# Designed miniproteins, single chains, part 100

Each design is a single chain, and the fold is of that chain. pLDDT is the mean over its residues in the fold that is shown.

## One batch from the design tools (miniprotein)

Design m3694
Fold by ESMFold2-Fast:
Structure m3694 (fold): chain A 75 residues (1-75)
Amino acid sequence: AKERIAADPNDARAWHELGQFYLKEGKYEEAIEYFEKAIALDPNFASAWRNLGKAYEKLGEYEKAKKYYELANQL
């Protein structure tokens, strides 16, 4: 019943842009959710994997961040 910022639920780029917005606002957990949606639609979206790592790094989850950065580098 609520309007959403992303008009196209199958648009990986739109979900990634939402994730970047929340990352910039310091909403790291919400950023992670949107980057995960982008990755679910496009598993080869290297920038989404990299930003997922950055969000975990901001939360102090350095081991998870390193894992996602390395995964992004494989794409």
Scores: mean pLDDT 80

Design m3695
Fold by ESMFold2-Fast:
Structure m3695 (fold): chain A 94 residues (1-94)
Amino acid sequence: DREREEKKRELEEKIKEAEELVKLYEEGIEEAKKLGQEIPKEFLEAYELLKEALELYKEALRLLEEGREEEAEELAKKAEEKIREAERLLLPYP
């Protein structure tokens, strides 16, 4: 139905945003390794959380396409929480 199409579109946008974030972090990590630079543990932890969030959004989209809307919504919320945790790890100390 139309409501499902709208929710699918929202999930696709969140997947795109998460993929772009994961790619930026991955490229940064690869560049640092090539230059022999130390990668902060918080940055690596944030990267792992972003990858987990991306996988949860992808699974939510799959469940939504299967008509399992409530389960898709729960996974999307869990993905959002992991993104917030990643952002919190990267906040500068006052």
Scores: mean pLDDT 82

Design m3696
Fold by ESMFold2-Fast:
Structure m3696 (fold): chain A 82 residues (1-82)
Amino acid sequence: SYKEEAEKYEAKGEEALAKEDYLTAGLYYYRAGEYYELAGDIEKAKEAYQKALEAFQKAYQKNPSPLLQAQIEELQRVLDEL
């Protein structure tokens, strides 16, 4: 189910975050948010996207890149629309 996929990606995000792999954590939390939206769980989608945003911001502090800046800006827009 979409909820089971979301929970799987959220767990992968937590594992990456524990290893301080912020870029990978952000990508997994972002995917979890997409699956929570597909499951109709908007509150969990917002939570996952917020975790993705925080992880991407930490990744950006370590290694700023135009692609990562664009990902952060897009995710901010997604959160504003939910």
Scores: mean pLDDT 90

Design m3697
Fold by ESMFold2-Fast:
Structure m3697 (fold): chain A 90 residues (1-90)
Amino acid sequence: MKGLEGIKKGLELAQKAEEAAKTPEGQMQAGAGALAAAVGLTLAKKTGDYEEAAKLAAKGLREAAEAAREYDEEAAELLEKGAEAAEEGA
């Protein structure tokens, strides 16, 4: 259950990053992070492997945060918080 809640929080933070993004590049990376979290959530629901799903979501969110840092600091910070939330669920 904790893993599922962490992934959901990661998705919410990625969606907030899309809204907060000041650049098209930041918005694109926030969308990529949201997609990674959504895939993780689907994996958790289909397999019951919340730890692996949370790790997948966290990895995608962290990669999106790193890519966004060059373009959009605010989006990158929200994506990093999303990755941390997903990791706490692993």
Scores: mean pLDDT 83

Design m3698
Fold by ESMFold2-Fast:
Order: sequence, then structure tokens, then C-alpha cells
Structure m3698 (fold): chain A 66 residues (1-66)
Amino acid sequence: MKYLVTLSGPVERQIGIVLRLIGDPNVEVEKLSENQYLVTLSGSEEEQQAIIEELKSEPNVKVEEL
């Protein structure tokens, strides 16, 4: 599945989120702008759901399914 991820708030937190995503072998990240990323998830449905739930739990992260 593909998701549009928009980050806001402190730069250090944004960097931390991007590094976590890039570190996952089942996640592909394409930078669209300074604070927007196209995230492509692979792997099991449970693994994909866990990543999305973690992103949605962040106070300054917006996740939109494409």
C-alpha cells in the first residue's frame, strides 16, 4: 500500500521518524517535499498495520492512504 505522510513540529522528531522508516526493509520512502513523503509498505498485513498505527500515534504526523 502507498501512503502520503506529512510531518510537522520539531526537526529532530521529524528526522527520527524518517530514520525509523528508512531502517525498515519492508518500507520504501520517497521525499516529495521538505515535510512530505511517499511511503510504500510491503510485508504482511499485520506488519503494515503496525507501522501505520505507530505513525498515526505521533502528534505531528498526518497519514493519508493513496
Scores: mean pLDDT 81

Design m3699
Fold by ESMFold2-Fast:
Structure m3699 (fold): chain A 88 residues (1-88)
Amino acid sequence: SDEEILKEAAELLEKAVEAVKAKDKETLEEIREKLEELLKKAKDEEVKKKLESAIQSVEAAIELADSEDVRKLVAGILNVIGGLLDFE
């Protein structure tokens, strides 16, 4: 289900937070690829938008890992996780 896709994406973003702290670009690239696979499986347009935001946050972390404040990158990813899990 799309809800299960959002939960899996949130788990991937939690791993992305740790990868950002470690400056592990390889893990961030693997997470981006997995998020893109989830986007292909998603059916709901709002779920697709949330996944696109997740992918963009990981792409920003990959591009800026060596030049940006790690705290800002982590905060951005955590905000996206909150958006993914905004359902009950």
Scores: mean pLDDT 80

Design m3700
Fold by ESMFold2-Fast:
Structure m3700 (fold): chain A 75 residues (1-75)
Amino acid sequence: GESLVKVAEKLEEEAREGLKKAKTEEAKKAYEEAIESARLGKELAKKGDILGAIGHILRAIGHLFHGGLVDGIKP
């Protein structure tokens, strides 16, 4: 459970950093959705709901990816 809490915390931190750098309203919304999904994943992981936590963590990853794509971030 502890490792999933740490994963969710890292995703929330990355989403908050993305939100600060976001240039479009669509990207901002995606990063906000990533933050909320990461928070829910963390709370479920703390309660021992591992499957629920994984589901929300995967959603957070999807929203982070979407935010990056809509802002056109390339290497």
Scores: mean pLDDT 82

Design m3701
Fold by ESMFold2-Fast:
Structure m3701 (fold): chain A 95 residues (1-95)
Amino acid sequence: SEKRDKEIELLNEIGDLYQRIMDRLRAEGKTRALATFSILLQKVFDALAENKPYSEILELIDSLVEAMKQLAPEYADEAERLGKLLKELVKIRKE
């Protein structure tokens, strides 16, 4: 379906962007940032899978973006883009 196709496209874009950020952090030896972002992103996907309220999932996304900006400020633009893509995914799921 069109809705499913858009969801798959967003998931692929999110995955590609996140993988690029993680690969760069690994290359830089930023193990704390890697671990923190992985845990916070997992919380977002767990909340989506459990069909948590829209506001709760948005708060988790904002927490991820904030943590990325604090621990890896050089990736602030990528963090904002990731947050926007995650919010678009949530909107599609909650339609």
Scores: mean pLDDT 87

Design m3702
Fold by ESMFold2-Fast:
Structure m3702 (fold): chain A 71 residues (1-71)
Amino acid sequence: SEREFELELRIGVLEVTLAVLRYIGADKEKLEKIEELLRKAREYLEAGDFDKAERAIEEAERLAKEIFEES
């Protein structure tokens, strides 16, 4: 579905973002939280729970943005 494809794309972008954040020396604890949210998002997508997947992705995106603003 379109929604599933969009959520998968957002997870992919966040995985690349996470690699960049690690490279610039972002806080390990914050990086681990993003990793957990991405894992949960993938599990929710596999289960067909797109609402929970989207919320996990949104939280990961929020945390990533906060790290960039602090860097």
Scores: mean pLDDT 86

Design m3703
Fold by ESMFold2-Fast:
Parts: structure tokens; C-alpha cells; sequence
Structure m3703 (fold): chain A 104 residues (1-104)
């Protein structure tokens, strides 16, 4: 169970790294780099504060996607939406890992 959740978190982090490689915006690159490091730390300790920070970063990325969509940059909008969706999936798996660890 724990190994399967950690494998899923690592898979999602790799998806986030791929999004980072496709992202030309330096500010969004910074957000993604920070989120990757926070996700790695949260996978080790399942700190609810760090999980909460990932949700905040996802919300910021969604606001950025709306900004880029209004500017006609659909590629950037889709990259930020994909990143936000991936972060929400990481947050959900981290929360499941936290519950598993608390029940043992």
C-alpha cells in the first residue's frame, strides 16, 4: 500500500518535471520547481502544512492559466492547468499516504 502510493507520487512528480521542461515562463518555472521540492519533502513526512502549500500553488497556477487564456496564449494556459491538476493529484495521494501512516 505505502509503496504503491509513493510510486504514484513519484510518477506525478515526473509528470510535473515534464511540464516544467515545456514551460517558457520564468515565474511559472519557479512555482513548478518549488512545488516539486515541496512534494518530495511531503512524500517523506506527509506534513499537512506542506500538502496545503501544494494546494495554494495549484490555485495560483489556475489563476495564471486564466490570465494566459485571456491573453490568447492557450499553450501556457493548458500547461498551467495541467500543472495544477497534477498538483491536486499529488495532494490527494499525499493525504491518503498520511492517513495510512496515521492508522499504523
Amino acid sequence: EEEALLREINKLIEELKKILEETPDPMVQGLLKSAIEIAKEAAENTDPYLIGVLDIVAAVLRLGAEYYRKKGDEKMAQLEEKAADTLHKISAVLEELRRLREQR
Scores: mean pLDDT 87

Design m3704
Fold by ESMFold2-Fast:
Formats: C-alpha cells, structure tokens, sequence
Structure m3704 (fold): chain A 58 residues (1-58)
C-alpha cells in the first residue's frame, strides 16, 4: 500500500495536524470528526505524487 503524508492547515494557513496513512478516506473522515468547525487545506504527499484538497467541517 502507498503511504501518504498528510498536512492539515486552517483558514489562516497554520498547520493544525500532521500524520501518515495508507487509507486517505478513513484519515479524512477521522479528521472531520475531530477538528473544530472551519475550512481546512489538506496536502497529501507520497513518493510519486502530491494532491491538495479542501476539507469543510460543519
């Protein structure tokens, strides 16, 4: 399985969480359940790719 490094930043650009996972969808669900309401930027990096996403927590 590919290991992804995840970095989560809040709307101000401050890093609020960092970790690694082999199950990105499960990690995102857990973060959405744990983080305070707000808009977050998620950066996912592996050895071969980088992806960015926006996570909105109600």
Amino acid sequence: ATVYRLVVRDAAGEEVWRGETTDVAAAIRALAAALPPGTYRLVLESATERQEAVLEVP
Scores: mean pLDDT 79

Design m3705
Fold by ESMFold2-Fast:
Structure m3705 (fold): chain A 71 residues (1-71)
Amino acid sequence: GPTKEEEFLEDLQGALAGDQGATNRLVNLAVDVGRAFSLDPGVVAAAVEAAIKSGQLRNEKDILEVAVKLL
C-alpha cells in the first residue's frame, strides 16, 4: 500500500485541486498534532487551510511548523 508520505502528498494534491475530502483529512491530521500543544482545533484548522491555499504546506513537517507558530 502507499506510504504515509505518499498518502500525505496525495491529499495535498487533492486539496490544491479543490477536493474538500482531501482538505478535511489534512485539517484533521493538523488538529490532532495541535492537541499535543493544547491548541484550539478551530484555530489550527483555519491556519492549515490558509497554509494549503498559500502553498506553505509541502510535507507533514510543515503541519508541525504551522502548529508551533500558533504558540
Scores: mean pLDDT 80

Design m3706
Fold by ESMFold2-Fast:
Structure m3706 (fold): chain A 78 residues (1-78)
Amino acid sequence: HMSREELDAEVKLALAEMYLALGKNSYRQGKKEEAIELFEKARKLYEEVLKDPNASPETKRRAEELIKEADEMIEKLK
């Protein structure tokens, strides 16, 4: 059973993954400004997950992988 604090980290991860997916879709449509905003939102949430002491090692590992992806996409668009 996951604690409430662990659930909060998982919810942040899920929200960040959603923003990353939306950002990729916006990028594919040529909406650079929208894509950058969405990738930056995802990156911020992934950083919050990494800093959360209640996040599981699995959740933190996933966040670390996805922050790298978000950083690469932001760099590519700027």
Scores: mean pLDDT 80

Design m3707
Fold by ESMFold2-Fast:
Structure m3707 (fold): chain A 94 residues (1-94)
Amino acid sequence: NQALTAAINAAHAALLAAAQAADAAQAAAALAALLAALNQLAAVDPALALALAQQNLAALKAALAKSTDPVAKAALSTAITALNNLIADIKKQL
């Protein structure tokens, strides 16, 4: 699970950096990587995947509250929606 946790952390950091840079394409790519890594972790450790998804969601909400750029706000809102959907799906599997 360490490799998946590292991939989740790297994708989350890339998403925040892309949003801060107002790079919509890189933000979308980082979100896809984050969701893929969280889904892989959920298949083997759904409780850990849920905890990390909730932690990532809280950080994205904090970033959105500080964001003034409309591209960054759109990217963060899209990521928050996707993580909320993933969290709901993981909870159904527990």
Scores: mean pLDDT 88

Design m3708
Fold by ESMFold2-Fast:
Structure m3708 (fold): chain A 64 residues (1-64)
Amino acid sequence: SEEKFQALTETLQSLGLSAEDAEALARQLVADPEKNLPAAVAYLVRHTFLSEEEARALLERLLA
């Protein structure tokens, strides 16, 4: 949904992602959350201060 896309994009930018990277990741997650969640979690662990558990919980909350 548009609301989920906006919330994801804003949250990802607040974590330090560029607007382009945040939009790309948010688009993937909104399109297919089940398929894209593992890759998105791995990306956030690599590029932010979040642990795997924190990244997963954050994304699952935003996608609910």
Scores: mean pLDDT 85

Design m3709
Fold by ESMFold2-Fast:
Structure m3709 (fold): chain A 64 residues (1-64)
Amino acid sequence: SAEAQARFERNVEEAREREKENPELAKLLKEIGEKLREIGDQIQAAIEEARRTGIPVAEALSRL
């Protein structure tokens, strides 16, 4: 909705302003975000491996 889009845009602008006030926190949050993305990529790779080999998804995830 237009209201949801406006709220999202306001949150992005507020986040940019907070980055200016605390660059160390912004750097830490960026590093955490990069690590979370890497974990997400590993999970997706494990699911694809499970689908390809026919092993249970739980078994593939346990190998991470």
Scores: mean pLDDT 76

Design m3710
Fold by ESMFold2-Fast:
Structure m3710 (fold): chain A 67 residues (1-67)
Amino acid sequence: APAPRTLTLRFERVDADGNSTLVAEITVEVTAGGARLLSVKTAPDVTPEQVAAMEEAVLAALREHNA
């Protein structure tokens, strides 16, 4: 049976001192038919346009990988 698989992608900002800050966490569901977003969590400085771009890039990459 085609069971959905969950993937969590974390986007981090790394400064010159090596400190890492989580700026986005995107969780997607992958099935035999493709991928869809389950949740998106972003830092307050991330715009809705940047969120949409990240979501599209993640889904496009997962579709290409699954194909």
Scores: mean pLDDT 73

Design m3711
Fold by ESMFold2-Fast:
Structure m3711 (fold): chain A 64 residues (1-64)
Amino acid sequence: MALEMVSAPPSEEDLERIEELVEKALELKKKGDSKWVSYATAAALLAMAVGAPELALEVLRRVE
């Protein structure tokens, strides 16, 4: 059994990390800093890695 794979719902710590990355991306986007794309991508990838692809889509919608 591959317990090394994320098979449980995302933890509160993972959700907090995703939220931090989204907030940073939105802040940078408002300032016109192109680095916001990297933060938004990192947040979406983290959401996918923790088994929440719907969260990844929500992240992308929030930074659009």
Scores: mean pLDDT 76

Design m3712
Fold by ESMFold2-Fast:
Formats: structure tokens, sequence, C-alpha cells
Structure m3712 (fold): chain A 72 residues (1-72)
């Protein structure tokens, strides 16, 4: 849990920085990659199911898209 939470916080910070810099495509790609890494950690730790892991990645991408839109 702690490891996944820290990685998620780091990813969110970086995604926000990229979005604010006008690098929206990189922000979305980072969100997809980081979301999958965090989901894999949570799945390995037994915190979520494989189905929930896919949903978590989609949610991370959606949040990054919203951040990019808000920064524009």
Amino acid sequence: MEEAARRNEEALRRIKELAEAGRGEEAIELARRAGREVAEIALREGLITEEEAEEAVERAVALAEAAVKAAA
C-alpha cells in the first residue's frame, strides 16, 4: 500500500508539471504507464483484483486528460 501510494503521488506531481508546461501528450502517456505500474503493485499486494487494476489505469488516464484540459 505505502509503496503504491508513494509512486502514485510522484506520478501525479510529474503529470501536473507536464500538463502545466503544455506537454499534454507526455502527461497522458506518463499517467497510463505510472497507473499501470501502481496497479501492478496493488495487484501483487492483494489490494485489488485484475479487473480493478484495468479500471485504475483508465481512471489515471482520465484524471490526466482532465488536468491537461484544465491547464489549457
Scores: mean pLDDT 75

Design m3713
Fold by ESMFold2-Fast:
Order: structure tokens, then C-alpha cells, then sequence
Structure m3713 (fold): chain A 63 residues (1-63)
């Protein structure tokens, strides 16, 4: 599961939980990033971030 967390005053997306090797995050501008377990992606652009595993949409996170 991908969670929005605050670190040093900045908002970041972090992949948490078991059974995930990686996910794809689509930012509000449509750019895609691969996020691995324990990695953090800065959520600097306000809007909706989409979380994918392969071709499946797992959920959306509003920043």
C-alpha cells in the first residue's frame, strides 16, 4: 500500500506493507515513477497521484 507521509515538513509517498516488489506512481502531470519498498517519492505537485501494480489501478492519493 502507498501512503502519504510528512518528512521534514515535505509530503512524500512511501510504499509500505508485504507482498509488493514495486508499484508505479502516476503524478498529477501524468508522469510515471517506479517506487520500491522503503523508497520515498516527493509529492511536490498538488493533485491526484495514481497507484498502479502492473496494469491494475490500486488506488488514488490526493495531495
Amino acid sequence: MVELVEKDGEKVLKLTGEGFDSVIIEDPNGRKWTLYPGEELPATTPGVYKVYKGDELLGEIKV
Scores: mean pLDDT 77

Design m3714
Fold by ESMFold2-Fast:
Structure m3714 (fold): chain A 67 residues (1-67)
Amino acid sequence: SEEERLKELEEKAKQGDLTALVALAIHYAMKGDVEKAREYLEKAKALDPNHPLVDQAERLIKAAEEK
């Protein structure tokens, strides 16, 4: 289920999984929770600010903020 997948991503994110952090950031941006999306993005940036997934997520979140 979606709830089970979110819990799995949350657990991986707490362990420093950059892909899980980016996935959560995008998920919350799509739900309109831009503040929570930014929290997960900043955690991903702390791990690797130059990662392509971080750059992609930042662009998507900025686009969501403009709408």
Scores: mean pLDDT 84

Design m3715
Fold by ESMFold2-Fast:
Structure m3715 (fold): chain A 66 residues (1-66)
Amino acid sequence: SNAELVARYRREAENARIESERLDQKGKDLEKAGAPKSEVQAVYRKSIAADFLALAYEVEAWLAER
């Protein structure tokens, strides 16, 4: 059903948002620990990518409701 599809996309968006937050916190912890800038940036890039994925799933859920 359309409602099941919407629920699935919203669940995937939430999973991606949780992963983005986890990676953002990991990046902050690495900065505090004095890790190399390249390592910190790689983790933050993954966090940003996960946030974009969450937005993409939210857009798909919104489109599926129409």
Scores: mean pLDDT 91

Design m3716
Fold by ESMFold2-Fast:
Structure m3716 (fold): chain A 79 residues (1-79)
Amino acid sequence: MKLTDEQAEAARKAAEQTLLEAGVSPEDAKRIADSVALTGRLHGPETAANAAKVAALHYGLTPEQAERIAQAVLDALNA
């Protein structure tokens, strides 16, 4: 199921906050978070979480950090 705008914003905030906590720059965290929100709006929560994980890994974060970011996105959507 595609995300609502409110759900997409929740996913965006969760991704941005977790990326910032992992040491990603504000500019990169915002770009990734915006992409996660757009992906969720088009393809739903699991695809949004996976997009966050892939982007985190591409930025050189550890698999553990990437999984934490993906989980934060899913947790925000299940609130």
Scores: mean pLDDT 83

Design m3717
Fold by ESMFold2-Fast:
Structure m3717 (fold): chain A 65 residues (1-65)
Amino acid sequence: MSAEQRARAEAARRNLVAAYARNPSDFDIDAAARAFEAYARSLGFSDEEARALAAELRAEMESLR
């Protein structure tokens, strides 16, 4: 895993969290987590790493309730 791949995933995660924080009632956390997992895989993360990143995103969004 490269620092660049990690930075891109982190930026995408922060953008999704910010979007959720603005309108949590209109945001589908499950859809966002699935999209983020697919994005992480497209960046070259393993299936295990992509699932872990998606789980972290889900946990962070749920913590904002």
Scores: mean pLDDT 80

Design m3718
Fold by ESMFold2-Fast:
Structure m3718 (fold): chain A 72 residues (1-72)
Amino acid sequence: MTPEQVMIRLSRVVTLPPGAAAAVFQALQAGDFLAAAQAIRAAVTDPALRAAAAAVLAEAGVPADVLAAAFP
């Protein structure tokens, strides 16, 4: 899944402020999935929305251990 495809899927489940969306996109472009997940966690405080965002990242191929570290 491309960074652009991940951002489209994330926009269906969470609303990210422009600055947070840019940070997530830059992290995905760099292949830094932990940084992308941490940027989402920092911008999204709702546990249900965090879980939905983590599911999108899992579909993108982010390892379960990385997701568990970012969304404890």
Scores: mean pLDDT 81

Design m3719
Fold by ESMFold2-Fast:
Structure m3719 (fold): chain A 70 residues (1-70)
Amino acid sequence: IEEALELLNKAGVLAVIKGEEEVVKLIQEAIRYIKEGNLEKAIELLKKALELSTDEQVKKLLEEAIRKLE
């Protein structure tokens, strides 16, 4: 879980730099669900973020984070 949160924080910062506002919002919501222990909802939101992102580095970080949570 801690490794997933680190990856998501990196993905969020990069998504801000890239101007991916919806991706940032989904990542922030997913982080809240992870902290609440709702991993199913977090993974669902992260998969949506992955579909919306057009940046290869953001996608890679999201894919790795999802894998750590599954």
Scores: mean pLDDT 83

Design m3720
Fold by ESMFold2-Fast:
Structure m3720 (fold): chain A 95 residues (1-95)
Amino acid sequence: SEKRRRLAEEELRSMAEEFEKEGDTETAEQIRELIARGDLVGAVELGIKHEREHIEKLKKEMEKTTDKEKIRELAVRISAEGINIAALSFARELV
């Protein structure tokens, strides 16, 4: 159980670093604060919420463009966010 908790913490920290690299510094800091407080469930839930909100923004951007390259780029990003939600949902069961 301790090993699984540590793996969940490492995955959540990795996710926070990715959000920060994408310009979502505030969300990254909130996730790190939740981890520091031992609220791993809260960190997972915030991560899932952020990913879902980002998917909705990407979908709206896709609806506004007829550029095939841009549509492809947005579709790849939406798919990646969906995989992240699946990984976070699994991590929640390990906590």
Scores: mean pLDDT 81

Design m3721
Fold by ESMFold2-Fast:
Structure m3721 (fold): chain A 68 residues (1-68)
Amino acid sequence: SAKEELDAAYEELSADPRFKVERVGEDTIRVTNLGDVTHLIGTALRLIGDYPNLEVKIEGDEIIISIK
């Protein structure tokens, strides 16, 4: 389900020390890059492929992930 995908993304990204991951709403997480923007962009592109029920947006130095 979309919620299971969101929870999986949260667990995965929270394990990466290059990111700060926060739940900002019931169906939304925010990922703040603590390093190289190339890693942020590469991660966003991978997430689009891995989680088809999630909307992934790059906003400045952050990724916003929400349920579609």
Scores: mean pLDDT 84

Design m3722
Fold by ESMFold2-Fast:
Structure m3722 (fold): chain A 62 residues (1-62)
Amino acid sequence: LSEAQLREAEGALHTMAGEIYKRMGDNAGAAEHYRKAAEAFSQVPGSEATAEALRAEAERLA
């Protein structure tokens, strides 16, 4: 498993956690997980747009 594949999996898991917290109305929890997802995707070549979108969503919820 490549480092990029591992980081992509980390990003996906944190994105899922963020979505769950958002549905529960926990905007702070959602923002934290979206930030972690963005950090993971920022280390995956070609995922820059995804990382930026997740950072923007985290900032909006914080």
Scores: mean pLDDT 85

Design m3723
Fold by ESMFold2-Fast:
Structure m3723 (fold): chain A 61 residues (1-61)
Amino acid sequence: SKIEEDVEKIREAGKKYKLSEEVIEELIKRFTEEMKKKELSDDERHRLMLRLIMEAVEKQE
């Protein structure tokens, strides 16, 4: 499913930015919950992923 592909992208980005596995799992949960609540376009999904990753990176450094 598209959700599985998006989850893989979040995990890969998390490894690139050296986020902890706990943070990565939290981002995946938040992303999947938003996807269930809202009918997001492909562009909105990508923006949400970027926002969640960047917020996590900023909070750690």
Scores: mean pLDDT 79

Design m3724
Fold by ESMFold2-Fast:
Structure m3724 (fold): chain A 59 residues (1-59)
Amino acid sequence: LEEAIKRIKELGEKLEEELKKAGYDATIEVERAGEDKLKVTVTIGDEVHTTIVDVKEAL
């Protein structure tokens, strides 16, 4: 479970770097939203997108 959270955070950091290389001002934040859920917030310029990821499905 903790490894899945770490993996999702690492993927978020890699995606953030790729978006910046593509010319987007992007930030990705990962926060626990429960025992089996993560809240992923993606900010691209002035747009904010929030998604809930089920850790059991992300494994």
Scores: mean pLDDT 74

Design m3725
Fold by ESMFold2-Fast:
Structure m3725 (fold): chain A 68 residues (1-68)
Amino acid sequence: SIKEKLEEIKEELNKDPRIKAELVGEDTLKITSTLPVEKIIGLALRLIGDYPELKVSIEGNTITVSAR
């Protein structure tokens, strides 16, 4: 399910102490970090490639991953 995929992404990303990934409801994952913008863009691009069924959005230092 989408929720299970978001939980897997959350657990993996939260292994890095510079990243905070948090589920908002059942279909949205919010990712905040202290990473520079270039690394945030790189992370978002990897998520787009790995999870094409999910919608990935970037706004400043925040990445949002949700169901399409």
Scores: mean pLDDT 83

Design m3726
Fold by ESMFold2-Fast:
Parts: C-alpha cells; sequence; structure tokens
Structure m3726 (fold): chain A 66 residues (1-66)
C-alpha cells in the first residue's frame, strides 16, 4: 500500500515514530485535496530538518500540516 511504501522509505532515513507522523500528515493533506507535489515538497523539508537533527522544527511542520 502507499502508506506502507512511504513509511518504509522514510524509516530508512529518520526515526520510525517521526516517519509514522509524516505519513499521517501526508495522508491528511491528500484527503483535504492538497496537490501531490506540495505534499512531497513538505515531506522532503521535514526529512531534511530531521536529518539535520532539528526534530522540534520537523515536528512543528507536521503539526502545522495537520
Amino acid sequence: SVRQEQLAGLSEHIPEDLAQRVVDAAEKMRAAGADPAEVAALTQKIVSLALEGKLEEAEKLIEEAL
């Protein structure tokens, strides 16, 4: 499923709990009619912040997307 594929891909680079929250935010955005490209761009930014150790900033973006 799309959810499992996204979670698996994200979990390769960031903590699994954060990856789960990113997938949840992306699904909610898509359900609200957000453009797939915008969802992908936000996901990439969150991953980049997490890789830089900016977990609080990454979580803030997730909360703002919800």
Scores: mean pLDDT 76

Design m3727
Fold by ESMFold2-Fast:
Structure m3727 (fold): chain A 58 residues (1-58)
Amino acid sequence: SERAERYGRGARESALGGGADEEAAERAQKIAMEAVESGLSDNEGTLAAAGAAARAGR
């Protein structure tokens, strides 16, 4: 969905800005999109998932 794509892109950019590599950024985008489409409440949950993915990509 458009909303999932928007949050996914934001999560990817946040991961890259935090020093994550391309694979970690892609993982963050996927997690954020899945979280939104699964009905998770929007901003905080999606960004938390993206942050976790970025940290895991160390």
Scores: mean pLDDT 68

Design m3728
Fold by ESMFold2-Fast:
Structure m3728 (fold): chain A 85 residues (1-85)
Amino acid sequence: DVAELAARGAAYAGLGRYDEAVEHLEKALALAPDAEHLKKALEAAKAGDSTAFGNNVGQALVKELGLSEDEVRDLAIKVAKELAA
């Protein structure tokens, strides 16, 4: 699932774990290669900019993957709980 891979990438970036963030985002891009905001998120992750990473992943989920903002929020909460366990 592209949305879950991108959301996990954002959660790793929020934890400062940029290598895992990049790995998950590259997998998301392999499934959605034309997602412009996922490409921008990957560049932000390489720069260590967690704010730009999160913003671009959020925009990709809404604009390229068609999720509502409520669905993005619910997915972010789900992924954060899974990574905290």
Scores: mean pLDDT 79

Design m3729
Fold by ESMFold2-Fast:
Structure m3729 (fold): chain A 75 residues (1-75)
Amino acid sequence: VEELTKQIEEAVKAGDYQLAIAIFSKAKEKNARLYAAVGEAYLKLGDREKAKEYAEKALEIDPNNERAKKILEEV
């Protein structure tokens, strides 16, 4: 899962939000970083409800996830 975690974070950094969503869907196991990264992708695409949902999932796994906290400040 670490390889997909790096790929999704790179996709979000590059502004390829559709690729980030595809990588998230491909991951068999989800971690807080995958949830936070896909949440940011949805936020950037204007889907605030999905952004909030995935950011909340990230914080359930890791309450200190900075990316997820920032997403919730914007929704």
Scores: mean pLDDT 84

Design m3730
Fold by ESMFold2-Fast:
Structure m3730 (fold): chain A 112 residues (1-112)
Amino acid sequence: MEYKSIGEVEEELRAAGVRAEIEPAEDPNVLRVRLESEHVSVEFEIESEYVPELGKFKVKVTVVSGTPEAIAAVNEAIAEINSGPEYLYLGEVFSILAERFIAADRAAEAAA
């Protein structure tokens, strides 16, 4: 596969010292994601609509709560997702969010 799976992204997060929790919300099309590190934390929701013809998802990400640094990083990830293709693999969406969160953690560590 040329794209990362959700499991591969979770492994990268753990390798970076980030605790990831992924739970279904009240709506089965919505995943609630919590990322926590030593320096930053964020909670967001991924609302996904599967498009069988493409094997891809139309995705909407919404920030719920977090530290200011992590919220800013996730909002930058959301802007990148929204500026890209309308339909994405779910692993691609999670990878973009994870990479921005890890960058925010490293920036917060450097500022401490």
Scores: mean pLDDT 78

